Designed miniproteins, single chains, continued (4). Designs and how they scored, part 62

Each design is a single chain, and the fold is of that chain. pLDDT is the mean over its residues in the fold that is shown.

## One batch from the design tools (miniprotein)

Design m14286
Fold by ESMFold2-Fast:
Structure m14286 (fold): chain A 55 residues (1-55)
Amino acid sequence: MSVEEAVERLLKAFPEILDLPESVARPLLEDYARAENLDFEELLREFRRRKAQAA
């Protein structure tokens, strides 16, 4: 699964994560990265991109 697909799946399951402060969202993203065997920094970067587009 790509980082982009992983973020899309996360947003489909937990759309409110975009409204959370990064300090709250970060541990959730770390857990998700571990569960999906993804690079956390790439996942965080893609999440930040999506959050910026939603703002």
Scores: mean pLDDT 80

Design m14287
Fold by ESMFold2-Fast:
Structure m14287 (fold): chain A 55 residues (1-55)
Amino acid sequence: SHMDKQQAQNLRDQAKSNREAGKRLLDKLGPAAQPMADAAFDGSDKLLKTADDLE
């Protein structure tokens, strides 16, 4: 449905935001931030999977 496509796009936008946040953590804090960055990347991947499931 149109609503599902809109939700999928919103989830993809959120996934991109989470991925960028993870990259910034690594850039700012270095390797010590790896667990936090990995959590952000994992969250991004889960959002993308949910978006794909809506399409």
Scores: mean pLDDT 86

Design m14288
Fold by ESMFold2-Fast:
Order: structure tokens, then C-alpha cells, then sequence
Structure m14288 (fold): chain A 55 residues (1-55)
């Protein structure tokens, strides 16, 4: 279903975020970590809005 596709995108985004955030944190690149967090929040809000439109 369309909801399952959005949920798969949410799960993929979370997995990518955690990997990138861990790499930036381990490198102590806090500017990149902030950019990764900002992009994740933006993309997550878009997916939540898309999911809500399907309910």
C-alpha cells in the first residue's frame, strides 16, 4: 500500500541518518552533524505530512 511505501521510506531515512550521524559524531565534525540533523528533520516532516495525507 502507499502507507507501507511511506513507512519503508521513513525506516530507510532513519537508518541513513543514524549511520551518517554516528560517522560525523565519531569524526567530531559537529557542523556536519548539525547539517545531517537539519536535513533529517526536514525530510522526516515531509514524510509525516505525506503519511497524514494518506490517512
Amino acid sequence: SALDQVQAQVNALIDEYLKKADEAFDAKDYEKLQEIQDEFNKQMQELIAQRNSLL
Scores: mean pLDDT 86

Design m14289
Fold by ESMFold2-Fast:
Formats: C-alpha cells, sequence, structure tokens
Structure m14289 (fold): chain A 79 residues (1-79)
C-alpha cells in the first residue's frame, strides 16, 4: 500500500541520517556520546529495530554503532 511504501521510505531516511551521523563524527574526530547517553540511545535504537524488523540482530560492532546512532536520531526528533 501507499502507507507501507511511505513508512519504508521513512525507515531508509532514518538509516541514512544515522550513517551520516557516524561518518561525520569519524571525519571530524568528535568524541562519542557520554555513557548515559549511549545507554539511552541503544535502548531507543533497539526499540526502533524491534518495531521495524520484529527483532534486533547485533552481530558486529558496526551493527551496534548503527543501533546507537538510530537512537540518537530518534531522540533529536523528539526534542
Amino acid sequence: SAEQKARSEEVLEDIALAKALIQRRKENGEPPPSPAERERFMALGKAYFEEVNGVVNINTQEDADLVEAIGEVIERRRG
């Protein structure tokens, strides 16, 4: 449906924003978030991927970094 397509496009945009955030920090040598922020971002990112995929699979450090970055993107949108 058009609604399912729109949601799929939003998910792809969120993933692109998270990847851009990771790359920007790597290129600029920015410090990682605080331990408390990282735990909060991981919880938000896991909830997001459970909603989207029904399961969270973290098999690599790159997977963990993406989940954390998604959580940060979600928190920034909430204000």
Scores: mean pLDDT 80

Design m14291
Fold by ESMFold2-Fast:
Structure m14291 (fold): chain A 73 residues (1-73)
Amino acid sequence: MEEAEKLAEEAVNLLLSIFEGKISEEEKEEIYKEMLEMFKKGASNKEIAEWMARIAEKLGDKETAEELREALK
């Protein structure tokens, strides 16, 4: 469980670094909860990457979304 929390925090920090100033505090909390649930379920790297790619698309960064999908195919 502690590992899932750490991985979710790292993933959120990565997204915040990529989309500096574009993610609200409410969105950050929502993203963290979704990531935490995925890691607790033992989601595959492909599932995590697809979810992160969807968040990138929602934030208007289609290039980052495509790179994430390509990196893990």
Scores: mean pLDDT 73

Design m14292
Fold by ESMFold2-Fast:
Structure m14292 (fold): chain A 88 residues (1-88)
Amino acid sequence: GTATVTVAADGHAVATGTFPAPVTGAVLLQGTDELAGRGVGGGVGDASGRGRAEGTLTPADSGTYRLVGVGADGSLSATSPVTATVPA
């Protein structure tokens, strides 16, 4: 799936993504590895495979992210990487 990350001037970040199966939750990870990285946000999923995670980022946190969805069966799936730019 794919993800979008939007970051407000105060560093409030919202990540949304689409997964191939229903998800119950989502985690925003900083890094390029598919299922590993620094966790920077968390949130919810839905039966249509949409996930949403929120967190707070600083300008130093600009970089590559992935959204990881958690299925009802405990399976994990990652989106394609997305670049987020945090306002200075």
Scores: mean pLDDT 77

Design m14293
Fold by ESMFold2-Fast:
Structure m14293 (fold): chain A 120 residues (1-120)
Amino acid sequence: MAAASELDKAYVEEANRLADELTALRAAGAPDVEIAKKAAEAISLSLAYDLGLENDENLTLEKREVEVLPDGTVKLVSTFLAETKNKKITITIYVRLVPDPEDPSRRVLEFKIEIKEEPA
């Protein structure tokens, strides 16, 4: 097996931390908005890591904005700089909890992702 790089290890550790926090929030019966916010953070981390690999550099987070829409959907907007490629990457994540169609006593995450790349 190949040894993970320190960057891969840091990503895995942060991803596991967010997954543990999401599991704890669900187990505690936290509000849907708090579960959706944590899920949006986890999705954003995964996408930033993948985009960093595609650009052969670590992305620098310039700003992050969180909005709760009237229907309870959490909108997370993260803007990253790929400095070596001189471009900005904006990741917009929409997350909400909806009843599971197969078991309405359960709630599942519904999400939509939009990625925009533009010159810096």
Scores: mean pLDDT 75

Design m14294
Fold by ESMFold2-Fast:
Structure m14294 (fold): chain A 70 residues (1-70)
Amino acid sequence: DKKEEAKKKNEEGNKLFHEGKVEEAIEKYKEAIKLDPNYAEAYENLGLLYKLLGKDELAEEYFEKAKKIK
């Protein structure tokens, strides 16, 4: 099930972020979105990480995508 795999990728991203591996966490959240384009939490997580990296416009785009899904 692609939705379950997406959830697993999101959880892997959360673990990587907790370990300080920001770029690797971003890649896992992107994989989650590719598997489930309606996964609002993965878009929110990408927005938060891009904001942390100072990419405010890109962060806003992902937050808006998450809001439209919810």
Scores: mean pLDDT 86

Design m14295
Fold by ESMFold2-Fast:
Structure m14295 (fold): chain A 82 residues (1-82)
Amino acid sequence: LLEKAIELFEEAIRLAKEGKVEEAKEKLKEALRLAQEALPVPRGIGLTLRVIGLIIEGELAGKEEEGLIKAAEEGIRFLKSL
């Protein structure tokens, strides 16, 4: 599950770099779902809040694609640090 979640975060980065914002959001949601299933509840909540926070920050700054990339990169960093 964690390996698949990382793969989905990597795919979200690729899609966001291609300007496929809605597809990138879909992959981010799926990655978070799989990570939440694999992680203890507190860690799953921590990951979700951090990732969603970066997405919102990017949208508010008018940098939606950059926000999605940063969110996915943080997701990968979090999961690899376990």
Scores: mean pLDDT 82

Design m14296
Fold by ESMFold2-Fast:
Structure m14296 (fold): chain A 73 residues (1-73)
Amino acid sequence: MILSPETVAVRAVEAGLSPEEIRKLLEELLEEYEKRGDERGAEETRELLKLSPEEIKALAEETLAALRALAAA
C-alpha cells in the first residue's frame, strides 16, 4: 500500500510527534519514493516539504478533523 505524504503527516499528528519529527518522516518518505522511482509520490512529498512545519501541521490537523467528522457521521 502506498502511504501518501498527507496520510503520513496525519498519522504523525495523531501520534503527537513534533514538527521536526514530522519533517523527518516526510524526508524519509521522499527518499523512499525516489529509490522506488515513484515520481508522483516524490513530487507530492517535495511540495509538502516546501511548507513550514507549522503549515504542514495545520494541513494535517485539518485533514484529521475532516476524517473525524466523517467517522462521526
Scores: mean pLDDT 78

Design m14298
Fold by ESMFold2-Fast:
Structure m14298 (fold): chain A 76 residues (1-76)
Amino acid sequence: DAVKKAEELLKKAKEAALAGDLEKALELAEEAWRVAEPLAREDLLAEGYSEEEAEALLEQARERTLAEIEKIYEAS
């Protein structure tokens, strides 16, 4: 299950950020996005978004995820 794999990777990314390992946290977050992106893209296309719109939404979601990881690191 790709969704569960992505979720587990994001949990590990947040744990790494809390432990003060930003490089590891960002690496794990990127791995999570590599796993989840194809499924999220298909879901957006099925919902009626264009390929270009789906790409923009995925890029925005990825930026938000990385920013959250950095904020967790800064708060720790």
Scores: mean pLDDT 82

Design m14299
Fold by ESMFold2-Fast:
Formats: structure tokens, sequence, C-alpha cells
Structure m14299 (fold): chain A 63 residues (1-63)
């Protein structure tokens, strides 16, 4: 079988109650090529930023 590629994105939002950025979750993308994985990751990042979220981590891995 061909290798798969995983991109893990971590997001935070500002929490006024604590006055800090708080982790709100992760998005995991798996694709059959690095190019497809990164294209999907860029779309997810753009959508998150449009919602006022901050990207706090990006990891790339062959699986």
Amino acid sequence: AAPRYRVTLRFAKYDEATGSWVDVGTVTIVADSPEAAWAAAREAIAAAKAQGLRVTGVAFEEV
C-alpha cells in the first residue's frame, strides 16, 4: 500500500474569563500525498483564522 501523510493542527481561542489563549482542539488531516495533505491543512487554517482562532501547532508525519 502507498504511504499516507498526516498533518495535525492545534487551535486556541481567546478566553476573556482567564485573559489568555485556551486550547480548543486539534484537527487531523490524512491524505495519500504530502501535497494533498498540505493543501487541506492550508484550507483548515484559513477557515480557523476566519473564525478568530489562533494556530498554535502544526505537525507533519508519514504514516
Scores: mean pLDDT 81

Design m14300
Fold by ESMFold2-Fast:
Structure m14300 (fold): chain A 97 residues (1-97)
Amino acid sequence: MIEAKAELDKENNKVIVTVRVDEPGALVTARVEVEADGKKYSVASETVRLDEPGEATLEAEFPEAKKAKNIKVVKVTVRVQAGGRTRTLELDVEIEK
């Protein structure tokens, strides 16, 4: 089973993605899309390797969005590669200001 949660850290302009994987040898990557002041930004996290089943914390930082007044939408796509399979989870996070 794969479980994922996404949280916006507004003070640091980061999206923190926590992914739990019940498979050993997993490679976990997150891509985050932000709409800020009418522009779309996309950033990928680093790839995290889990040698044993467990939890990975992934951070995606938006340097350009730090100057934005309004952040409207965050879409998070989590990709997990384990056991010769690729699984993708999509999370939508709506942000109001």
Scores: mean pLDDT 73

Design m14301
Fold by ESMFold2-Fast:
Formats: structure tokens, C-alpha cells, sequence
Structure m14301 (fold): chain A 75 residues (1-75)
């Protein structure tokens, strides 16, 4: 897997913001806020030069939140 650079983290944050907007439209405000917070945390860690393992852990948590949101929309 490629290293998560600040640029890649910023792109992931933009994608998370787009998904969060759709979640808000569906009434899932809390999940939207959590997804945006995790994406911002990953971007901040990458910008600060944090270890790649730490950045990836936050991104993995964001992926779990996105999966949970998808399940709730389908239910």
C-alpha cells in the first residue's frame, strides 16, 4: 500500500465531506459528523508527520463508520 501523504489525506477528507453531506440529507447527522471528524484527524496526523500506522488506524475507523452508515440506510 502507498504511504498516506498529506495530499492523499486531504483527498480522503474531501470524499468524506461529500459522503457526510449525503448522510445529512438522509438524516444521519451524527454519523456524518463522526466521519468528518475522523477524516480531519487523519489529515491533521498526516500533515504533522505522524507514523503511518497511526494515520491508517484512523482511516480504518472511518471506513467502519462508512460501512455502518450504509447498513443503516439499507435497514
Amino acid sequence: DPAITPEIAAQMRERAAGLAEKLREAGLEELAEELERLAQEAADLAAAGAPQAEVREVLEEGSRVAEEAGDLVRA
Scores: mean pLDDT 77

Design m14302
Fold by ESMFold2-Fast:
Structure m14302 (fold): chain A 65 residues (1-65)
Amino acid sequence: MKEKIEELIKQAEEAMKNGDYETALKLYREAMRLADEVDISTEEANRIVAGALIAIGNLIDKELA
């Protein structure tokens, strides 16, 4: 399960790098859902939250621009 969360985070980071913020947010949300069912490190949890917030910020900027 932790391996799956790590995989989702890596895929989300790749989507962020490609400017696909909607896909990145979806992947971060899936990682957060799985993290709710397993014990993950505080660092891992913070990485998911930070990534999701950055993706949301970019999506809001598109809506407001």
Scores: mean pLDDT 76

Design m14303
Fold by ESMFold2-Fast:
Formats: C-alpha cells, structure tokens, sequence
Structure m14303 (fold): chain A 61 residues (1-61)
C-alpha cells in the first residue's frame, strides 16, 4: 500500500544520505497508514537517529 511505498522511498533516501527526504517519506507513511513501524521510523529520524530510523523503515516495507 501507500505506507509501504513511502517506507521504501524513505529507506532509499537514507541509503543515499538524504535525511530530509527520508524523514518526509517516513512521516507520511506513519501518518497515513497507522503502520507502527513507519511511525517509529519517522520518530527516530525526527530525533536524528538515522540508524534506528532506517531499521524501522525497512520493517515497514
């Protein structure tokens, strides 16, 4: 669904080093889907924890 696609785009952005794009996609995935892993990814990215954010975003796919 849209949440999984946004989580995938967040992972791709993180692997490319684009933290701002990753946060935007992870945030949209968490807000639109109720997917707890996508929400946790967005929260960790917002707090500056890119490694935890990436782990949760991968679990949301």
Amino acid sequence: GIAAENAKKAVEALEAGDLATALAYAGQAGMLSGNEKAKEAAEHLYEGDAEAGLRYAKEAI
Scores: mean pLDDT 71

Design m14304
Fold by ESMFold2-Fast:
Parts: C-alpha cells; sequence; structure tokens
Structure m14304 (fold): chain A 117 residues (1-117)
C-alpha cells in the first residue's frame, strides 16, 4: 500500500463512518466488510485504524476477511474488534492453517462473550 492509498483509505473510512452514524440515527442497520488478502504488521495497523473508525461511526456489523496472518496480527485485530464494540463480528480466514482458524474462532467467541482477547 502506498502513502497515497493509505490516506485515501483513511478518508473513505471517515466518510463511511459519517454515513454509518446517519443510518444508525434512522434505525438502519449498517454492515461493513474489510478485506486484507496479504496481512503484514504495517497493513494490519491500517486495518486496526479502519476497524476503530467504523466502530466510532456506529457500524453495527463487521466482517473481516484475511489471508494467512500471524498469531500476533490476529490477536491485534481481535483487540481492535473488541474495543470497537460491534453488535456482530465475523472473521473469515482464506488460505489459513487449521491452527490459525482455531485461534480466530477462539478470539471471535471471546469478543462475542465480552472476554479478554
Amino acid sequence: MTAAEYEAALAAARDAAEGFRYNAARGVRTALTLELPVPDPANVEVLVTLILSAGRGGAEELTVVLGAASEEDLRRIARALKEAGFERVTIELRDASERERRLAAELLERIRAGEEV
């Protein structure tokens, strides 16, 4: 991701958050999907920022679609999802090991239960 693409993504996230806030005030459910096909620590930082911005904007549902991610990156994303406080959260892993899928499922259940991740 270039610096210009990062700035454009942040601007789009802010605009989406305003739209979500407007829809929430009118009783419209807002669902968002964020995709990160090749996770690394730098682009995971961007994803965390987008997750927190969407939550502050009043998005009710979030689906995160990830390629193969490290345990640390998965835990970092899970902490952001918990902090954002979405009503419904889903994590989909593509091309991930069984161990990574089990970890993501465990973290997702902890988020839904309001437990530490």
Scores: mean pLDDT 72

Design m14305
Fold by ESMFold2-Fast:
Structure m14305 (fold): chain A 73 residues (1-73)
Amino acid sequence: MRARVEELLAAMARHAADPAAYADLVGAFNTLLAELRAADSRPAVAEALGEAAEAASRGDTAAALAHFDRALA
């Protein structure tokens, strides 16, 4: 899972200037986060995954990865 998230966030960083490609990658990232939320219903996990999604939507891929790592702790 983490390697897949890193791959998506790296792809988003490479496509930061391409809104259509970036939006598709954000959609894929949000799908993975939704799967993780379905597997772990704890509020702290949901909060951290939500913050990761927000950071990714802003183009802050480093913050998105940090929030994702916090969700797994």
Scores: mean pLDDT 80

Design m14306
Fold by ESMFold2-Fast:
Structure m14306 (fold): chain A 94 residues (1-94)
Amino acid sequence: LSEEEWVEIEAALVLMQLTLLEKYSPNEEVRKAARELRDAFVQALNKTTSVEEKRKLVEFLRETVLRAQKAIDEGNYDEALKLLEEAKKKIESF
């Protein structure tokens, strides 16, 4: 795969995972945070011009989503919420 193709595929997977968290998380605050993070991620992807910077953004979000899902699976909704909110702030600060 080219780097551009990898970024597009992984970004689509991250967006799908955030949509699943928004629709199916048992905690309403986590669902809202996932929606807000997804919207911030879309905006960040649209503003980022380099493929290398998009790769870093996608890798960061992929790791965040995996950690948040693990926290949800463990019933730790406070940790999941914190992870999603901190990720949104970090993305918006760039």
Scores: mean pLDDT 87

Design m14307
Fold by ESMFold2-Fast:
Structure m14307 (fold): chain A 60 residues (1-60)
Amino acid sequence: MEREIDRAFALMLYAIGTRLAKQGKTEDAIKYFQEALDLARRSGDEETAKEIEEGLEKLK
């Protein structure tokens, strides 16, 4: 239950970061991806964490 809330929040932050990256706001996108990744890892959702990590690698 709490894990699902953390996952939903992680996906929301990841979506915001993705939009910022598309706008060329790379530094802001990285910050949102980092926060989303922390939440995904804390929720134990390794699959979502992997997706966020791949997004971060594309920006670095």
Scores: mean pLDDT 78

Design m14308
Fold by ESMFold2-Fast:
Structure m14308 (fold): chain A 83 residues (1-83)
Amino acid sequence: LLEELEELVRRAVEAAEAGRLEEAAEAAIRAAELLAKAPLPEREKAARATGMALWLVGVSLDTGDEVLVEAAKRGLEIVEKAE
């Protein structure tokens, strides 16, 4: 589970660096879904989700594309609903 999460985060970063923002958004959302199901403390899940969201917003500001901002919002909501 955690290894799959790390792989999805890596894929999101690689896709974003290659300009494949839709693929990066999909990988980030899948990572959030796995994080929500991970056997981790709530605080750690929140910290990881926030870190991912801040990174996605950063890339969005650099590229001007809103797709990653929407992915960040959806990811945070998925993790919050897992409580």
Scores: mean pLDDT 75

Design m14309
Fold by ESMFold2-Fast:
Structure m14309 (fold): chain A 81 residues (1-81)
Amino acid sequence: ELERARRLAELIRASIPQLVEAIKSLGDVDEAEKARNVVRKTLEAIADSLPSPEAREIVRQAMDEVDAALDKTIEELKKKK
């Protein structure tokens, strides 16, 4: 179970560059923030589906990295305008 959580966390981290590019492609801060919230809720649902608190914590650590990367991307969008 923990190995599955670690593999899932690795896949989530591997998706960060694609998520960043998707957010950048929106070009609109409000739409980017809405998209970031959808990503967050989706990852929360995935974490909550895991059988143990330890497995959920592993995935939530990857979610924190996604949140940080997307927050940075949205701040860069704000600075460009």
Scores: mean pLDDT 80

Design m14310
Fold by ESMFold2-Fast:
Structure m14310 (fold): chain A 96 residues (1-96)
Amino acid sequence: MTPEERERIAERQRELVSLTDKEKFDELLYRIAKEHLGLSREELDAIIKGEKTLSVEQLEKLARLDPFFAIRYAVLKVIAKEKGISLEEALKLPPK
């Protein structure tokens, strides 16, 4: 590994850690939801508050546009398979 490659890896790790920051994550979600789903901030806030859920179709669409949502969709598929339920039913489960 060159020192430059090590710095790029460290920078990506710092970026991944910063994606766990709720404020930065929420801003990214608002941007993607507006641009790709046509959702307002108010509609996305309702989804975050649990008053409205993302559909499987909305999650699949986001997964095609962003690798982060692709990981979330992959995790959902694993949960559905392990529990022997549909993707729609897996979305209704409380986060564990």
Scores: mean pLDDT 64

Design m14311
Fold by ESMFold2-Fast:
Structure m14311 (fold): chain A 58 residues (1-58)
Amino acid sequence: MELQEEAQRHLDEGRKAYEAGDYEKAIEHFGRAIELNPDNQEALDLRREAIEKLKEKK
């Protein structure tokens, strides 16, 4: 389904941003993936982790 493919694309882009240390961009992409597929537990977990990492940057 196109929406699942779009959600997966945002999940992948969020992971790349997370690995690059761009946690704000990662949160945005994971948030979009959740909007497209709210049952995606992986996106929910990764968004929470990205938020925690952003808080660690001081």
Scores: mean pLDDT 79

Design m14312
Fold by ESMFold2-Fast:
Structure m14312 (fold): chain A 87 residues (1-87)
Amino acid sequence: SEILEKAKEALKKAKEALKKALKALKEGKLEEAEKALEKAEEALKEAEKLIEEAEKKGYKEEAEKLKLELEELEGLLGIVRGILRIL
């Protein structure tokens, strides 16, 4: 359960960083948005490693649920990155 809690915390950090990136983007603060997006990428990479570790430890069903959330957040990150690159 400890590894699952760490994975959830990493996903939460990624979600918070994405919210900061979106807020900065709305305010026209491109540099702040880029930095927040980098933090989101770091947190998502951490979450991926923790989810893989949880799966290896036998938490397969819980890891699959976290993987779905990870994929959703990775999709959102890609969209935000795409918008930022057009500006």
Scores: mean pLDDT 87

Design m14313
Fold by ESMFold2-Fast:
Structure m14313 (fold): chain A 60 residues (1-60)
Amino acid sequence: MEKIKEYLRKKLAEVSAKTGKEATEEHFKRMEEIAKELEKAGITYEKLLELEKLRPASLA
């Protein structure tokens, strides 16, 4: 669980840096929801890393 949240947090920070806009409280809430959905779908942290290897720029 924590690894998936940390991964999404890092991706949110990368998007924020690229767009020049800071992540809002809404973005953090959405990230939390996505983390829960991924966990319910059985997607592991390792699976997320594998997907990133295939589509690194568009994964997050």
Scores: mean pLDDT 69

Design m14315
Fold by ESMFold2-Fast:
Structure m14315 (fold): chain A 55 residues (1-55)
Amino acid sequence: LEEERRHLLEVIERLRRESEKAVAELAAKDEEAARRYREQVEEVLRSLEETARRL
C-alpha cells in the first residue's frame, strides 16, 4: 500500500508540475484559456490526490 501510494503521488506530482507550468505560460498570454485549463486539470488532480492520500 505504501509503495503504491507513493508511486501514485509521484505520478500526480509530475502531472501537477507540468500543468502548473502550462497554466503559467498560458496566463502570460491568455488568462481565460489558462483559467479553463487550470480548472480542468485541478479537478482531476485533486480527486486523484485525495484518493491516494486516503489509501
Scores: mean pLDDT 77

Design m14316
Fold by ESMFold2-Fast:
Structure m14316 (fold): chain A 100 residues (1-100)
Amino acid sequence: SIEDLKKEFQEAVQNLDFERALEALEKILNDPSVSEDEKKLIVRSTVEALRVLAESDLTPEQREKLLEFADRLIEIFEKYGFTDEAKEVREVKERLRAKL
């Protein structure tokens, strides 16, 4: 169900399991039964989660995985037409990288 996918996505993000998070997100975005408004809410929620993670105290390995997650989010958001949100992810990525 879509509610199970949303829960899986949220749990994966909290656990920094970005591969699982990306799989759940893409299943949601590729589901024609999910409204465009619901898809946009999930996408926007993902951007906000990324902002919070980018400001957290991360290990070098976690930071590298978060940068890879950001790149994959840009690809997915652009693929599904969330151009403004893809731009926001790029801005977060550049700020995260600048902390080096």
Scores: mean pLDDT 85

Design m14317
Fold by ESMFold2-Fast:
Structure m14317 (fold): chain A 74 residues (1-74)
Amino acid sequence: MSDEELIARARALADGIIARAPDLPEEDRALLLAQARATLERLDELAAEYGLSPEAAEALRELAREVAAALEAT
């Protein structure tokens, strides 16, 4: 999978989560929020492990922040 394909898939997933966030049960929101926060905490390690470009890593970090913010706002 290229960085572009990975970012495109991650963006589509993030958009789907954000759109559904207000309608998600509390348990599902808590789980997704925990996953988004864990991704943000470990992103530098994951980027190094998977050989992501700095641009791809930053795009994923931004998407994870957007997901976390949407879930916290609901």
Scores: mean pLDDT 78

Design m14318
Fold by ESMFold2-Fast:
Structure m14318 (fold): chain A 63 residues (1-63)
Amino acid sequence: SEAEQYYEEGVKLAAQGKLEEAVDKFKKSLELDPEYTRAHSNLASVLFNMGKDEEALEVVKKL
């Protein structure tokens, strides 16, 4: 699916240390599939790694 494609792009960007770009891709994935658990989990992890704790907690609440 297109949601899965955005998720995979986010994973690759995060692996390259491009955390802001990874966040954008995970958010695009969730716009297409709001219940995509893997995208929620990875978005929260990247946000915590960036020190954006409040944003990360809001993502976790939706799991």
Scores: mean pLDDT 85

Design m14319
Fold by ESMFold2-Fast:
Structure m14319 (fold): chain A 118 residues (1-118)
Amino acid sequence: KREELLKRIDEAYERAKAALDAGDWPAFMEAVSEIARIAQEAIERGDKEVLRKIAEKFYELAVYAYKKGLDPGIVEFLATMAAYADLAARGEVLPAGPSTELAKRADEYIEKAKKEAE
């Protein structure tokens, strides 16, 4: 199952990246939603390895979006998804709403994306 989930994450990542290149927001959100669904399955199973992979892929998408000069809201959204997956991978309590720790980690991912884009 983990091997299948990792493959699906890689496939969804490539679709999300292609959708960003095409400006296809519905296709982008469909791919992101698939990764988020896999994240939920990984949380239910306590599969921290899959959650770390998801955090890495959302971070890579945030870097890619920033390098492409896309809307800051897209970068912030992707960084937030990466932060959420990172918190889940650490076994931390997941916020159901606004969270200072989630916001802080999202800001850290945004800053890293900017530095990597240089």
Scores: mean pLDDT 79

Design m14320
Fold by ESMFold2-Fast:
Structure m14320 (fold): chain A 64 residues (1-64)
Amino acid sequence: SREELHRRLIALVIQTVGDVLEGNREAARRSLEEMRALVQEAKEKGLYTPDDERLLELAERIVE
């Protein structure tokens, strides 16, 4: 569902932020890649929203 995909994205953002704060850049990059895969799935299913876009943009800004 749309709500399930959004909750999974939020969980991955939290994980990515934690990895960055602990100095684990490799783990943060892996979490970001999982987010990108989930976003691609959401787009293919027509479930991607502006809120999901903002979460991905935030994670990319933190990692990159």
Scores: mean pLDDT 79

Design m14321
Fold by ESMFold2-Fast:
Structure m14321 (fold): chain A 40 residues (1-40)
Amino acid sequence: EEELKKIIEEAKKNYDKVFSPLKQRAEEGRKRLEELEKQA
């Protein structure tokens, strides 16, 4: 069971590394939208 979780976690980390930069840009975009929403 622990081994299964380790394998899944490793795969997830690998995926996260690829999407990490994209997620960062998405967060930036969301923050900018929230700022605009507050003003508009």
Scores: mean pLDDT 73

Design m14322
Fold by ESMFold2-Fast:
Structure m14322 (fold): chain A 63 residues (1-63)
Amino acid sequence: LLAELERAGGPEVAELMREISRYVSREEFERLARELLGLARRDPERALESARAELERAKRRAA
């Protein structure tokens, strides 16, 4: 999944997802990664923006 995300969206998207994994459950992580993979295949720039927003959201929920 992360390797597919890196190929479709670039290494930055994959790295953001690795960081998100610290703040969310495995089930939430897998759901989010699948959504981002679909987005990255259509619009890699939007996937990067979405990944950044999701990381900030996850950090806020964990705080």
Scores: mean pLDDT 80

